# Ledger of designs, part 108: designed miniproteins, single chains, continued (3)

Each design is a single chain, and the fold is of that chain. pLDDT is the mean over its residues in the fold that is shown.

## One batch from the design tools (miniprotein)

Design m11733
Fold by ESMFold2-Fast:
Structure m11733 (fold): chain A 69 residues (1-69)
Amino acid sequence: IKEILEEAAKKAEELGALAAAKILRKGSESKSPEEALEYAEIAAEIAEETNKEAAKIAEEAKKKIEELI
């Protein structure tokens, strides 16, 4: 889970979606998988307004976490 969100944060940073990347990185430090999913969803919503590619990355990370729990 932590690795999924760290990878997503790195990809979002490469796309210039710095705000979404910071939220994804906070998610990687979450206390539970459910909390990590909430951060991934917030990151996707933030990114959706400015960078659709970063939003897709956050949504893919959320899907991967959902498949693990």
Scores: mean pLDDT 77

Design m11734
Fold by ESMFold2-Fast:
Structure m11734 (fold): chain A 75 residues (1-75)
Amino acid sequence: MSEEEFEAEVYEALGDIYLAIGKLDEKRGNYKSAIESYEKAIELYQKALEIHPSPTIEKNLEYAKKQLEEVKKKL
């Protein structure tokens, strides 16, 4: 594993964590916190994709974007 591959994996893992936090906050009605977490997940997935293209990360990015739009409608 190269440093670039490791860096991309770290960004993906952090993106997954923020996506999970966003989902939990949304379920609890904490919509502002959910928005912040989804925005962080999007940023992190985009950074991972800049380093290493991945269909899995692209799918998770699109899912995070969709969840962000849905939660914004609840504010």
Scores: mean pLDDT 87

Design m11735
Fold by ESMFold2-Fast:
Structure m11735 (fold): chain A 76 residues (1-76)
Amino acid sequence: MKELLELTKSPDLEVVARAILEILEKYGREELEKAVRVFIESHKIKPGWEPSIVYFAETLDEEELTRALELLKENS
């Protein structure tokens, strides 16, 4: 878990998306919510996007999630 949380701080959003999806698969939604908060704080994204990113992680594949995170970061 610690190693995956550190990956969510990566400047490479493909690495972030992969880490988020692996956290969801191995540890479930509560740990996903924690990882999303770490991602938002480390990337200085506007607060309030947490539920949307959780929803994206539950519904999108790695490529789609990477693009969603890129667009969200540009709009923050």
Scores: mean pLDDT 84

Design m11736
Fold by ESMFold2-Fast:
Structure m11736 (fold): chain A 66 residues (1-66)
Amino acid sequence: DLASRVAALEDEIETLRARREELKQKLAEAASAGDHDSVRALLEEIRAVERQIAALEAELARLRAE
């Protein structure tokens, strides 16, 4: 079912966007604390989440073009 596949992708994208916002908050806290190791790790996690979001948004666009 196309609608179920679209809904599943939208839910996954929303989950990842929420995770990205949580990581950005942790990044701000780590930066304020001068925790350079945590800042580096959090930036890498944010980039990974953003790549996942982009891939899912591309798949969602493809399904909607059907």
Scores: mean pLDDT 87

Design m11737
Fold by ESMFold2-Fast:
Structure m11737 (fold): chain A 98 residues (1-98)
Amino acid sequence: SLSVSIEAPSEIKEGEPLEVNVSVKSDKEGSIYRVSIQAIDEESGELIGSNVGLVKAGESISFSLSGLKGGRKYRIIATAIDTETGESVSNSLSVKVI
C-alpha cells in the first residue's frame, strides 16, 4: 500500500526554521514520487510556504520552512503523487510557533 509520513517538531520558536522530513512507503519498487509540502496558518488560512521535490519509494526528503510567526498554529500538509500513475496520498500535522 502507499503511505506518506511526516516528521516535524510539534513546537518551534519564532525565527527558527521548521525542518520537515517526509517519507514515502510503497509496495511498488523503483517508483518515483513528487512530494509537495504546504504550510497553512490554521486561523487565517494563509499559505505561508510551500516546496516540492522528487523521492523514490522507501526514501525520505527534507524541507526547511522559514517565516513562521509566533502565536500561530500551522497545518503542514505533505502530498506524494506517483509520477507514472497519478496515484496520490496525503498526510498532515500541526506545528505551534511560540
Scores: mean pLDDT 84

Design m11738
Fold by ESMFold2-Fast:
Structure m11738 (fold): chain A 90 residues (1-90)
Amino acid sequence: MKSLEELVKELKEVLARYKAGELSEEEALERVKEIVGEMLEVLEEKDFELAQEFGKKVQEIYLKYLNGELSFEEAMEEIIKLAEEALKKL
């Protein structure tokens, strides 16, 4: 299983590749969903309550993205920040 630190690096790489035009928004979104799923699994093993809080906040960011309140780039930056905050609490 990947560490949360490795998963944060993967999120940053997805954002960088999206900004470089190497990934479409659809491809980047699919990768983010996979990485977030792995993050939730890691967090659930260490701190179930923190995992629930993280998952809820990611869902809130995703809804703001779907509603046009956040661009894909802004939504990804918020998820990365949230993941870094979760890592600091472990």
Scores: mean pLDDT 86

Design m11739
Fold by ESMFold2-Fast:
Formats: sequence, C-alpha cells, structure tokens
Structure m11739 (fold): chain A 78 residues (1-78)
Amino acid sequence: SQEEVVAEAEARLAALLAEFERAARGASPDQIAQLADETQRRILAVLGEAERRGVAPEVVDALGRAAASRFRAILAGL
C-alpha cells in the first residue's frame, strides 16, 4: 500500500539522517561536506524509489522538505 511505502521511506530517511549526525560529530569541515553530499544523494534515491512505487508527488515533496529540515537542524547542532 502507499501507506507502507511512505512508512518505509520515512524509516529509511530517519536512519540516513541519524547515520549522518553520528558520522558528522567530531568530523572536519571537509569530511562534513563529503558526508552531506553522500547523504543528500541517498535521500534523493529514497524519494525517487517512493515516487517510482506510486507515492503521490505532493507526498514525496513533503518527505523531501521534512528530510531537508532535519538535515539543517543536524548541521546547526554540530
């Protein structure tokens, strides 16, 4: 169902952001930039899979905005 696909995407996005936060703590600015770039690519892959599996574009956009907001919050806390 769409609900199951959305729940899976939310869980994967949360895991990616938690991994980024853990890896970025104590890292150099150059390492943070590399981790951020990789994390953003992985986030886009999760969103693209959700869209391909039939999640409405508006819902995919909302997931993307939520992930971006959390990502910025993590960066602000480093």
Scores: mean pLDDT 90

Design m11740
Fold by ESMFold2-Fast:
Structure m11740 (fold): chain A 64 residues (1-64)
Amino acid sequence: MEQLRKELEEELARAAAESGTAQANLDYVKKNGTPEQYEKAEADYKALNAELSKRVEELQKRIE
């Protein structure tokens, strides 16, 4: 099962890069966007972050 752990880490690295892009967009919209754009970007970012956290926790538990 160690190979699955490595694959999980690789997938998480890619997900982290995508999350980082979403964070940068959220920060930009917070400073320069409208309240509507900010709420939408925040909701998208929050949903992505929650999904990533849930997947990490569930996959780690399944592998171990």
Scores: mean pLDDT 76

Design m11741
Fold by ESMFold2-Fast:
Parts: C-alpha cells; structure tokens; sequence
Structure m11741 (fold): chain A 100 residues (1-100)
C-alpha cells in the first residue's frame, strides 16, 4: 500500500505542478483545465480504492466487525470528497489570480 500510494502522490504532484505552471503562464484553456481536473480526480480515486482494499484485507486478518470496517471505509470516502473539493477550490482561485 505505502509504495503504491507514494507513487500515486508523486503523479498527483506532477499533474498539479504542470497545471499551476500553465495557469501562471496564462496558457490553460477551459478544455485543458477540465482534462487536468479529470486526471486529478482519477489519481485521487485510485488512492481511495487502494486504501479501501488495504483496509478490507487488514480487517479480515484482524477479524474486525463489519460495522467497524464500514466506518473506516466511510471515513476514507469522506476524506476523499473533502480533498477533492479543496483541490478544486485552490486551483480555481489560482486561475482567477492569473486570468488574462
């Protein structure tokens, strides 16, 4: 899990840096912006799925009650939604600052 998540986080950082450089240059189109958001969402979703899989596998080894497993998975989903919202808001603010 750790190695997989670290690789996905590195990819996310690269995508975000590429987007921010294009925003600063004033060269990002609305179509390109939407494609970047889709790439970011895909990477975040892959991280969520990897974490859920890990939680399910660890829970089986520990004989965790279903209720506790469901709570942990819900917390991961809630964190995903919050992170996605925050990233979208930060990028939109950057776009407004560097708008032509």
Amino acid sequence: LKEEIEKLQDELRKVLNELYEKIKAGTVTDEEYEEFLKRIEDLLNKMLEAKIKYVREQAKKLNMPKEEIDKLIQQLKDSYETTLKNIREQIEKAREIYKK
Scores: mean pLDDT 82

Design m11742
Fold by ESMFold2-Fast:
Structure m11742 (fold): chain A 64 residues (1-64)
Amino acid sequence: MINEKALEEAMEAGRKIGRQHKDDPRLAYELGIEEGRKIGKKYNTNEELAAQAGAMAAVTEALK
């Protein structure tokens, strides 16, 4: 299970990363994974799900 606040925070962090890296969606994905994982760890929840949420939000924003 994942903490809803952790998921929201990971997605928001990912969106910020994606906005800064529109020229490199792959880098946005990798940075989104790292930041999402850190947020998951901070909330003592599923780090892998938080990492994927951050990564997906980052790539989605970068591709706009």
Scores: mean pLDDT 81

Design m11743
Fold by ESMFold2-Fast:
Structure m11743 (fold): chain A 79 residues (1-79)
Amino acid sequence: SLKLVLELDLKGDEEENIKKLDEFIKEHIGKTVQLELTLPTGVARSAPFTITEKMTGKNLLEFAKSLGAEKLKIYLVEP
């Protein structure tokens, strides 16, 4: 099952979004998540992936913005 754990407006404050993503990453290292990106043309979902200590809020935010995402939702993948 999927549990929504974080929702971000990517058109909002960049530093606040980075802070929220950094906090989320620190609290969920080793957990499997799935991203949902809201684009102007529709919604896209990632494949499930595991959060690692090498991930940063800045890199994840830049990745989402590079795809044209306006909103980002993160779901925990629960067994």
Scores: mean pLDDT 87

Design m11744
Fold by ESMFold2-Fast:
Structure m11744 (fold): chain A 100 residues (1-100)
Amino acid sequence: APHFLDRAVRLSPLLQAFMAKLGETRSVLTAADLLHLIRSWGLLEGRVTVDEEGRAFLDTSDTELGRALGVDSLDLEDQRGIIDRLLAAGLLEELAEPPT
């Protein structure tokens, strides 16, 4: 299997709406591109905090994303954990083959 960051993922309508704020119109991205866009969205909304070690966290409190995931924060350095949470919540679909 390809590295998880290189895998194609389909965005739910909720994630597509978030990404549209950044001008992203694709419904299928790589996991790496999605993680980059989530970080960029968090920076745009002023929701990224950094600890003393330089580790970035996304404040998802009072957001549709946070409600859908059942969390108030995401560790942006735990890339696999973010993807796994999105998949488990039905916000993301991992594609085994190209969408045709």
Scores: mean pLDDT 78

Design m11745
Fold by ESMFold2-Fast:
Structure m11745 (fold): chain A 85 residues (1-85)
Amino acid sequence: SRESTEIQGVTLAAGETATLTNPFKDKDALLRFQVLRGTVTVTSGTTGASLTLAEGESGSLLLPPNGSVTFTSDGATVLYSFIEA
């Protein structure tokens, strides 16, 4: 069975950054997220690639063990969860 985390939320004020790290030991994680309000830029710590998502949009990113992403915004609320990949 695949493990998943509970759905969590993060709120970013203007100029704030949140870093999310793969919570699973020695396993890949699929990060799934949706922007509830505002606009967020998601940057991969592994590749440096980024995506900008507006309100209502969703995305997913595969993170290696100890992999991370950063969310930056001028004000946003994002829901997310990790699934063992």
Scores: mean pLDDT 83

Design m11746
Fold by ESMFold2-Fast:
Structure m11746 (fold): chain A 69 residues (1-69)
Amino acid sequence: MERQRTRLEDMRAGVDGVAEGLVSQPSVDGLEIEGPPGFLEVMREAIDRARARGAEVSVTLHETPPPPL
């Protein structure tokens, strides 16, 4: 179970890192992100957290087909 959790936590940590990066840059316009719907939801939360810390971000999200499992 931890092996699968590690991947999700790694992505979450990366997303949190992006949020902190956005806080260091108070205005970001035209950030384009492509990924599966689940990833886009997590990215939305990271951006919301960055905004809570004072960052202003404009993001365009593109939905991709799910990866083969």
Scores: mean pLDDT 64

Design m11747
Fold by ESMFold2-Fast:
Structure m11747 (fold): chain A 80 residues (1-80)
Amino acid sequence: SLEEEVLELDRRLSELAAEASKLPEEVQQKLFERVRPILEEHRRRAAATDQSDRDALLKVAREALERIIAVLEEVLAEAK
């Protein structure tokens, strides 16, 4: 289900965030700069979505989570 997809992505994000917390401060700052526009887009899309439409909100959340996870995976691979 869509809820299960979002839950799995949230778990993955938590694992990657824990790993990213071990990175040098300079790398964490660059990560923040890459994630910021994704969070801003998510906020705008969520605000434009009917708050009673749970499926639409979950889809917006899923897309944002997928994009943030991709950035984290790339940054972690580069920081090896």
Scores: mean pLDDT 85

Design m11748
Fold by ESMFold2-Fast:
Structure m11748 (fold): chain A 65 residues (1-65)
Amino acid sequence: EPVVIKLENLSAEVALKAIEEALKKGAEVTLTVDGKKYKIKSLEEAREILEKNKDKKVDVEVTFP
């Protein structure tokens, strides 16, 4: 069964680092900003979203197979 790790109320900087590490490990990443969920396929996609929302708190969900 997949293992899900939920990280809540993160700054954009902390979220970007968490996403980078998760993607390096081959995990699936979902980023939630203002209640909207984004499935993250690359670090560049995450950076684009977080740069537009740098002053907001975000949630990161990491799913390992």
Scores: mean pLDDT 83

Design m11749
Fold by ESMFold2-Fast:
Structure m11749 (fold): chain A 80 residues (1-80)
Amino acid sequence: LEQEAANLRAEAETHEAQSKVHKQLADYYEKKAKESTPQEKNLYLGKANLHRKKANDHEKRASELRAQADTLEAQIQALK
């Protein structure tokens, strides 16, 4: 149970790291869209939107995994 909770937290941290990378990429492409020609703007905005969606998906997964780990840790503490 302690190992299971630790594994869930490690998975959550991996998803949080991936979410952070995708947020940085989304910000990068949004900045590129502002600096680009009208023709290129749509391409960069499309890339920004895809990365923002991936960031949100990873953030949701991380939250779910952390909630599961918290539940297991609470159960472990209740057993003392």
Scores: mean pLDDT 85

Design m11750
Fold by ESMFold2-Fast:
Structure m11750 (fold): chain A 72 residues (1-72)
Amino acid sequence: ELGEIYRKALELSEESRRNGSREIVMKEVDAVMKLFPEIVDFSLEISRLRQAGVPQEEIERLRERRLEELEA
């Protein structure tokens, strides 16, 4: 399902940024960027919101709404 694919791509992008393993980060980012550049951009936006102190609950709501829109 499209929604599952988007969620997986977002998870991979976020995980690669947090992991700090350069080899894993590069492989996962490359794969996600090729298939879902919009998801990569969105994951960067989420990271910025998290750094700005936006509550995780609010970030989760934004993630769900954006993924719903992308699925359409």
Scores: mean pLDDT 65

Design m11751
Fold by ESMFold2-Fast:
Structure m11751 (fold): chain A 100 residues (1-100)
Amino acid sequence: LSRLSPEERAALAQEAVDAAIGNLKKSAEYLEKGDVRKAAIYFTAAGIWATAAVFLGATPEQLKRLAEAFKELSKKARDAGYEEIATQAENMAKKYEELA
């Protein structure tokens, strides 16, 4: 990653943020359908992309967007009765809020 220009790193950070948010939306869709296994896969993918965004130097504004996306998933998971995913998503939201 030290071989990337600042502009390339910023672009990759934005792509990672967008990928994380996209995967969180897919996770929520599968929770609404009752497909917990697919929801867990997309939630895990979102976590990987969010971690990559932080490593790439995501801005405070991007970190706040990640926090809000994880909060939305937490609410939807809780409303659907999936307490474990809801708790994990809430913890991730708090982490990105504090990093911002």
Scores: mean pLDDT 87

Design m11752
Fold by ESMFold2-Fast:
Structure m11752 (fold): chain A 106 residues (1-106)
Amino acid sequence: MAEAERRARGRETAERLRRLLAELGDYVVEQGIASREEVEAELARLEPSLAGVAAGDGRLLEVAERTARVLERVLAAIRAGAPREEVERLALEEVERERERVEAER
């Protein structure tokens, strides 16, 4: 892949992740899981990683693309009006799947 194409894909993925994380943050606040201040602080903590994705870092881009797919699946359930317990179950299953993937790659 050309460097310019990687940077374009990185910028698109970073913007997509920011939108998905903002939507998830709204849900988390609405469900009383965290305060708006706590969500804003966590989003700020993630910003350097998102900047790296936007800069076309290949490793960060691959992780970001997988994270976006996970968030889209969880948010699809939220948008469909799934109960909180179902959303939490889906999120935990996705986290476990990623943990198994990381362990298998070692």
Scores: mean pLDDT 80

Design m11753
Fold by ESMFold2-Fast:
Structure m11753 (fold): chain A 87 residues (1-87)
Amino acid sequence: ALEKLVEKYEAKIAEDPNNVDTYIELAKVYNLAGEYEKALEYSDKALAIAGPNNAEALLVKGESYNRMGKKEEAEELFKKAQKIQAE
């Protein structure tokens, strides 16, 4: 269940609040759950720790905007992530 997965990643954040990958995974779970504002919150936390050029966090943030219907914001984030991954 998605609820159990949220509990798992929240527990991991409590144990290691600087683990970027855990924030990214929790943001992905919130996107799947339709909780797009929470997904943006956790992808922003990942970017705050990892810096602005973390391609995976940018892709997850873009997915949140895309699912919210904010397609221009999503496209800008996807393009930024793609440039990072291509170089």
Scores: mean pLDDT 85

Design m11754
Fold by ESMFold2-Fast:
Structure m11754 (fold): chain A 87 residues (1-87)
Amino acid sequence: MVSDEAIEKLLEAMKKTGKEDAEGTKERLRAAIKTGKITREELEELLKLAIEKGLYKVALAIYEVMKEEGLKLSKELEEEIEKIKKE
């Protein structure tokens, strides 16, 4: 399990650049997946937290990377992402 503190720090680092860096987030996540530094379960937790914080561009970036890497999302997360895409 990824600690809430580690995920919070990651999201705060993304905000600290003055905008949501969706493309930079995708690149970092792809590298982390390929080097084994982050798991599918950790990505789901990060996605949930991004949705909770209203960081929808970051949430979509995480979703896109998970789909590119062939990682399966829970039905609940798929529904939340579809809801965000509707807005």
Scores: mean pLDDT 69

Design m11755
Fold by ESMFold2-Fast:
Structure m11755 (fold): chain A 97 residues (1-97)
Amino acid sequence: SERREQGLAAARKAVEQDGEGILKTIKEEINNNKKLSASDLTFAAEVLLVTSKDPETQERIWELLDKLEEAAKAGDREAFEKYRTELQNLIKEELNK
């Protein structure tokens, strides 16, 4: 997907410029128990895809991003909120390992 390539390229650039700072910011936002938007979570997930070396974590992130996109296209607000919440929980888990 061209959008996915663009998102990953932007995340790679952010990590190359200040990987420690961007991860710290995401971790602070996640740990403050603030409900994050799907767009903020997508960027955080793309940062984790770039920094993670675990194929299982990468696959779980991709599956949730796909489900969020499908729910958004279908206008399924219940599924969208479910997968947004699952993605936020996954990011919180990975950053606090």
Scores: mean pLDDT 83

Design m11756
Fold by ESMFold2-Fast:
Structure m11756 (fold): chain A 100 residues (1-100)
Amino acid sequence: MEALKEVKELLEEAVGPDPVGKEIVERTLELIEKALSKLETPEEKEKALKLLLKLMKAEIENKTLTLSPEEQEILDKLKKLLEEVLKEEREKRAEEEEKE
């Protein structure tokens, strides 16, 4: 998805060439991809990616953004899916940490 690549480029620009910052960007993108994979339809995934790009551009440009009701619904759904992914990742890391 081209939108995800654009998000990655924006995040890399915001964090800079610092190795620690690059690791944070990669981890954030992985979590976003996992959340997006839980969306049922390709149309929802595309709308979600476009919304994320719109929000990131607004944040970088320090602009106030007004969301439509449809965009707000997609954002709320993404937040719930992201929370679910973060919970799954924490449970997985706890198991792996006990193995290492």
Scores: mean pLDDT 69

Design m11757
Fold by ESMFold2-Fast:
Structure m11757 (fold): chain A 74 residues (1-74)
Amino acid sequence: VSKKLLEASKKLAELAGKLLLKLGVSQDVVDQMVEGTLKQSEWIVKNGSDDTQLLMLKYYEKLAKKYEEQVKKL
């Protein structure tokens, strides 16, 4: 679960970053958001139960699909 959670958080951060850049958000703000997302997923991997990691994995995958669709529309 840990590896998939980190991969899902990376994909989510990349998609969110692309969306924000297209909307005119500065690179510095995007970088901070990406770092925050990755730090959160690392914290969950280190401190969260397997159930918490699985729940967050499903949440990140769901959000990534929505952001992917939004990026394609821009």
Scores: mean pLDDT 77

Design m11758
Fold by ESMFold2-Fast:
Structure m11758 (fold): chain A 71 residues (1-71)
Amino acid sequence: SLGDAFGKVSDALKNKAPKEVQTKALRDFLEQLKKEGASASFYDFLLKVAEEIGDKEIAEEAKKLKEEQEK
């Protein structure tokens, strides 16, 4: 679920998991957002975290989906 995917991202960040694990959790979260049509605030969270960990691909995807959600 979206909540489960969000929880995995939060846990990976909180527990200082390897970058690969953080990136995987973030990608799974992105896929759940795409499936459930989540609000712009979830894409904003995803974009912020992706930028912090340096994952440009996820950051660009999140930015695009947020813009589509906003107009």
Scores: mean pLDDT 77

Design m11759
Fold by ESMFold2-Fast:
Structure m11759 (fold): chain A 61 residues (1-61)
Amino acid sequence: GSMGGEILYLKGLGLYRQGRYEEAVPVFERALQEFKEKYGPDHPLAKEVERLLEEARRKLG
């Protein structure tokens, strides 16, 4: 199977739900890069990952 942003998004979401925010951040960053490349920065999937990434970073601060 291809390593897609969707797979990274689900992995990051699993880590986030476990409270593993430090581990979720780099996974969400990779998912965001793939979604921006595939769909563009204004796509709903890219915006959703960016929102979750900001929330995960906030949990670490």
Scores: mean pLDDT 84

Design m11760
Fold by ESMFold2-Fast:
Structure m11760 (fold): chain A 120 residues (1-120)
Amino acid sequence: MEEEERRKEASKFSKEDLKKTLLLAIYTILGPGDDELFEKFLELLKKYYSEDISYEDLIKKVTKALGLDEDVAKKLIDYIKNVLKLTEEEAKELLKEVSEMSLEELDKVDFEIVEKIINS
């Protein structure tokens, strides 16, 4: 009972922290060091976000357009749903904001905050 009440008491994580955590997750799931693939993924997120699309369909559309394995889409969707625990609206909003970010933003990620988000 106390654990459910503590889960209802506020996202302790800012939208900025969640956004940076999602950016890092995208980079690591796509393959660390494939900067060109990562930049193309962000560009396609931005391109396809203009439609009234679910975040799951958006991720699937982007990964398919890049010729990536279906497992990449599944890992990203699982991370958003089960690790970040985002709602449809929150996931879609964060994906839009992440699409406007650059590779340089990865250098500004606080790994202590990422660890807290993953473990919450």
Scores: mean pLDDT 75

Design m11761
Fold by ESMFold2-Fast:
Structure m11761 (fold): chain A 92 residues (1-92)
Amino acid sequence: LEEEARELEKKAEEYRKKSLEAKKAGDTKTANRYFALSHGYLATAYALRGDLYQMGLHAQKSAAAAREAGDADLVEETRRGVGRAIALVNES
């Protein structure tokens, strides 16, 4: 679980940087999609670590940004990812 969480944190940082680049380019929709992905990966990483409070905060940020980007599929993908991580922790 620790290695999986660390890998997700690396992906979150990658998408955080992409979000900032998109904002500098004036592409607000793409910036919001990358921001949603970044926080979605962080929410899943925190779920794997058993930190449900941080998971909830990052999941809310991800969902808000995905809605702002008009990407309902991304909201559902983050929800499923977090749910799978919680199930995996409960099996361990």
Scores: mean pLDDT 82

Design m11762
Fold by ESMFold2-Fast:
Structure m11762 (fold): chain A 77 residues (1-77)
Amino acid sequence: SKVDEILKKVKEELPGAFSDEELPQLRKLIEAYLNKEPLVLEPEDDVNVLLQMLTTLLALGLISEEEYLEFMEQLRS
């Protein structure tokens, strides 16, 4: 899947940046991005980890600055 391709790229470019425990949150973020859907946050989701993930995706060029700002707005809501 396209989500798995992006996750593989993150692991290859930044090995060890995210733990296996953080990967479900990263997958959720990438799925929201690819489907152009609002990010749905669960109470157990770590907002600081999600912010770090967004910054990483932006730095790798996997999301645009516009998409980054849209997700930032979702996290502030």
Scores: mean pLDDT 73

Design m11763
Fold by ESMFold2-Fast:
Structure m11763 (fold): chain A 105 residues (1-105)
Amino acid sequence: PRVELDFSTGHAPPTEAERAALATILDHAVEGEARDPAAGFLLGAARGLREVADWAEERGLELSMRVRVRLNGELVFEAELRSAEDLRRAAERLERLAEELRAAA
């Protein structure tokens, strides 16, 4: 299956915090993809989101970001990524999608 994660930031150009968050998420997603192209990508992105959530919560920071998740070109879900709770809920959704993809394979 073809999985796409489309991130947008509330700032143009992105803030240092937004850039750090995106780099963390993408680095984990790429690492996960190397192990399992679809499910690993999603699980890696989820791990990155959880890491960013912990980081932002410790610093008392809010982000102004959104993610759109597409499967085979179709929008599966869209989420705001502002609070640590938002980030953790998005991670849970990606983890569930990865489980569904593995179960369907």
Scores: mean pLDDT 84

Design m11764
Fold by ESMFold2-Fast:
Structure m11764 (fold): chain A 97 residues (1-97)
Amino acid sequence: SMELIREQEIRSLRSAAEHAEEQLAEIVKKTEHVPTWRVSMSVGEDLIAISWSLVGVGELAKETADEVSRAIEDGDLAGAAEALRRGSERVVEELER
């Protein structure tokens, strides 16, 4: 049913956002003295992969993937994680409407 599909997509988005935030926080803590560009190279690939997974749950998730990719390109890992969190929340709100 359409309702079950929406609930599954919402759970997937929340899980992806939580995973991205936890992963970024742990990497930042371990690599606090590593140059930002090197952290971006390592974490950016994972965040892009997660954000592209969100595209599979609908057109609304594509904007989130684009925002995350843009932040990573700018070298802003904290901004990328924040974009994923906000975008996931926004997509969830739209899907629950």
Scores: mean pLDDT 56

Design m11765
Fold by ESMFold2-Fast:
Structure m11765 (fold): chain A 76 residues (1-76)
Amino acid sequence: GPLASLPPEQQISYIESVVGTLEKDLENSDKEKALKLLEEARALLESLPVEQLPPHLQRRTRALIERIDRLIERLK
């Protein structure tokens, strides 16, 4: 999709903003839609060529996956 055509740093930044919004307003979110969005975001991050990224983007990607996993657990 269009997001996957962006540079990795922009993809990470976009997902960070979406995850940050969900973290602030999770209780008022549609649980089913939020879960699907988080699972899709996680899959996109897992598809990134992490070994080709600068160390700071590798750290951001790992931290973001951990945040997503915590939100998914909270939604179950």
Scores: mean pLDDT 83

Design m11766
Fold by ESMFold2-Fast:
Structure m11766 (fold): chain A 78 residues (1-78)
Amino acid sequence: KKEEAEKFIKAIDDYVKKLEAEYQTRVAQLQAEVAASGDPELQAQADKEIQTLKARYDAFKKSAEELKNKIKKEVEES
């Protein structure tokens, strides 16, 4: 049923937006801590965490897009 699929797609979009906001907030916090510290060890750790957070967010976004496409296809094949 197309209407039910649209609700699910909206829920996925809302979740991705929430994750993006959390990701942006954490990256900003880490960047601020690094800028304030001047500690090269903290900078290296923050850079690794930011890279990990970006990779996780990108993976989630890709999975969400694939899931939305699968839902759309299943509805059109019904």
Scores: mean pLDDT 82

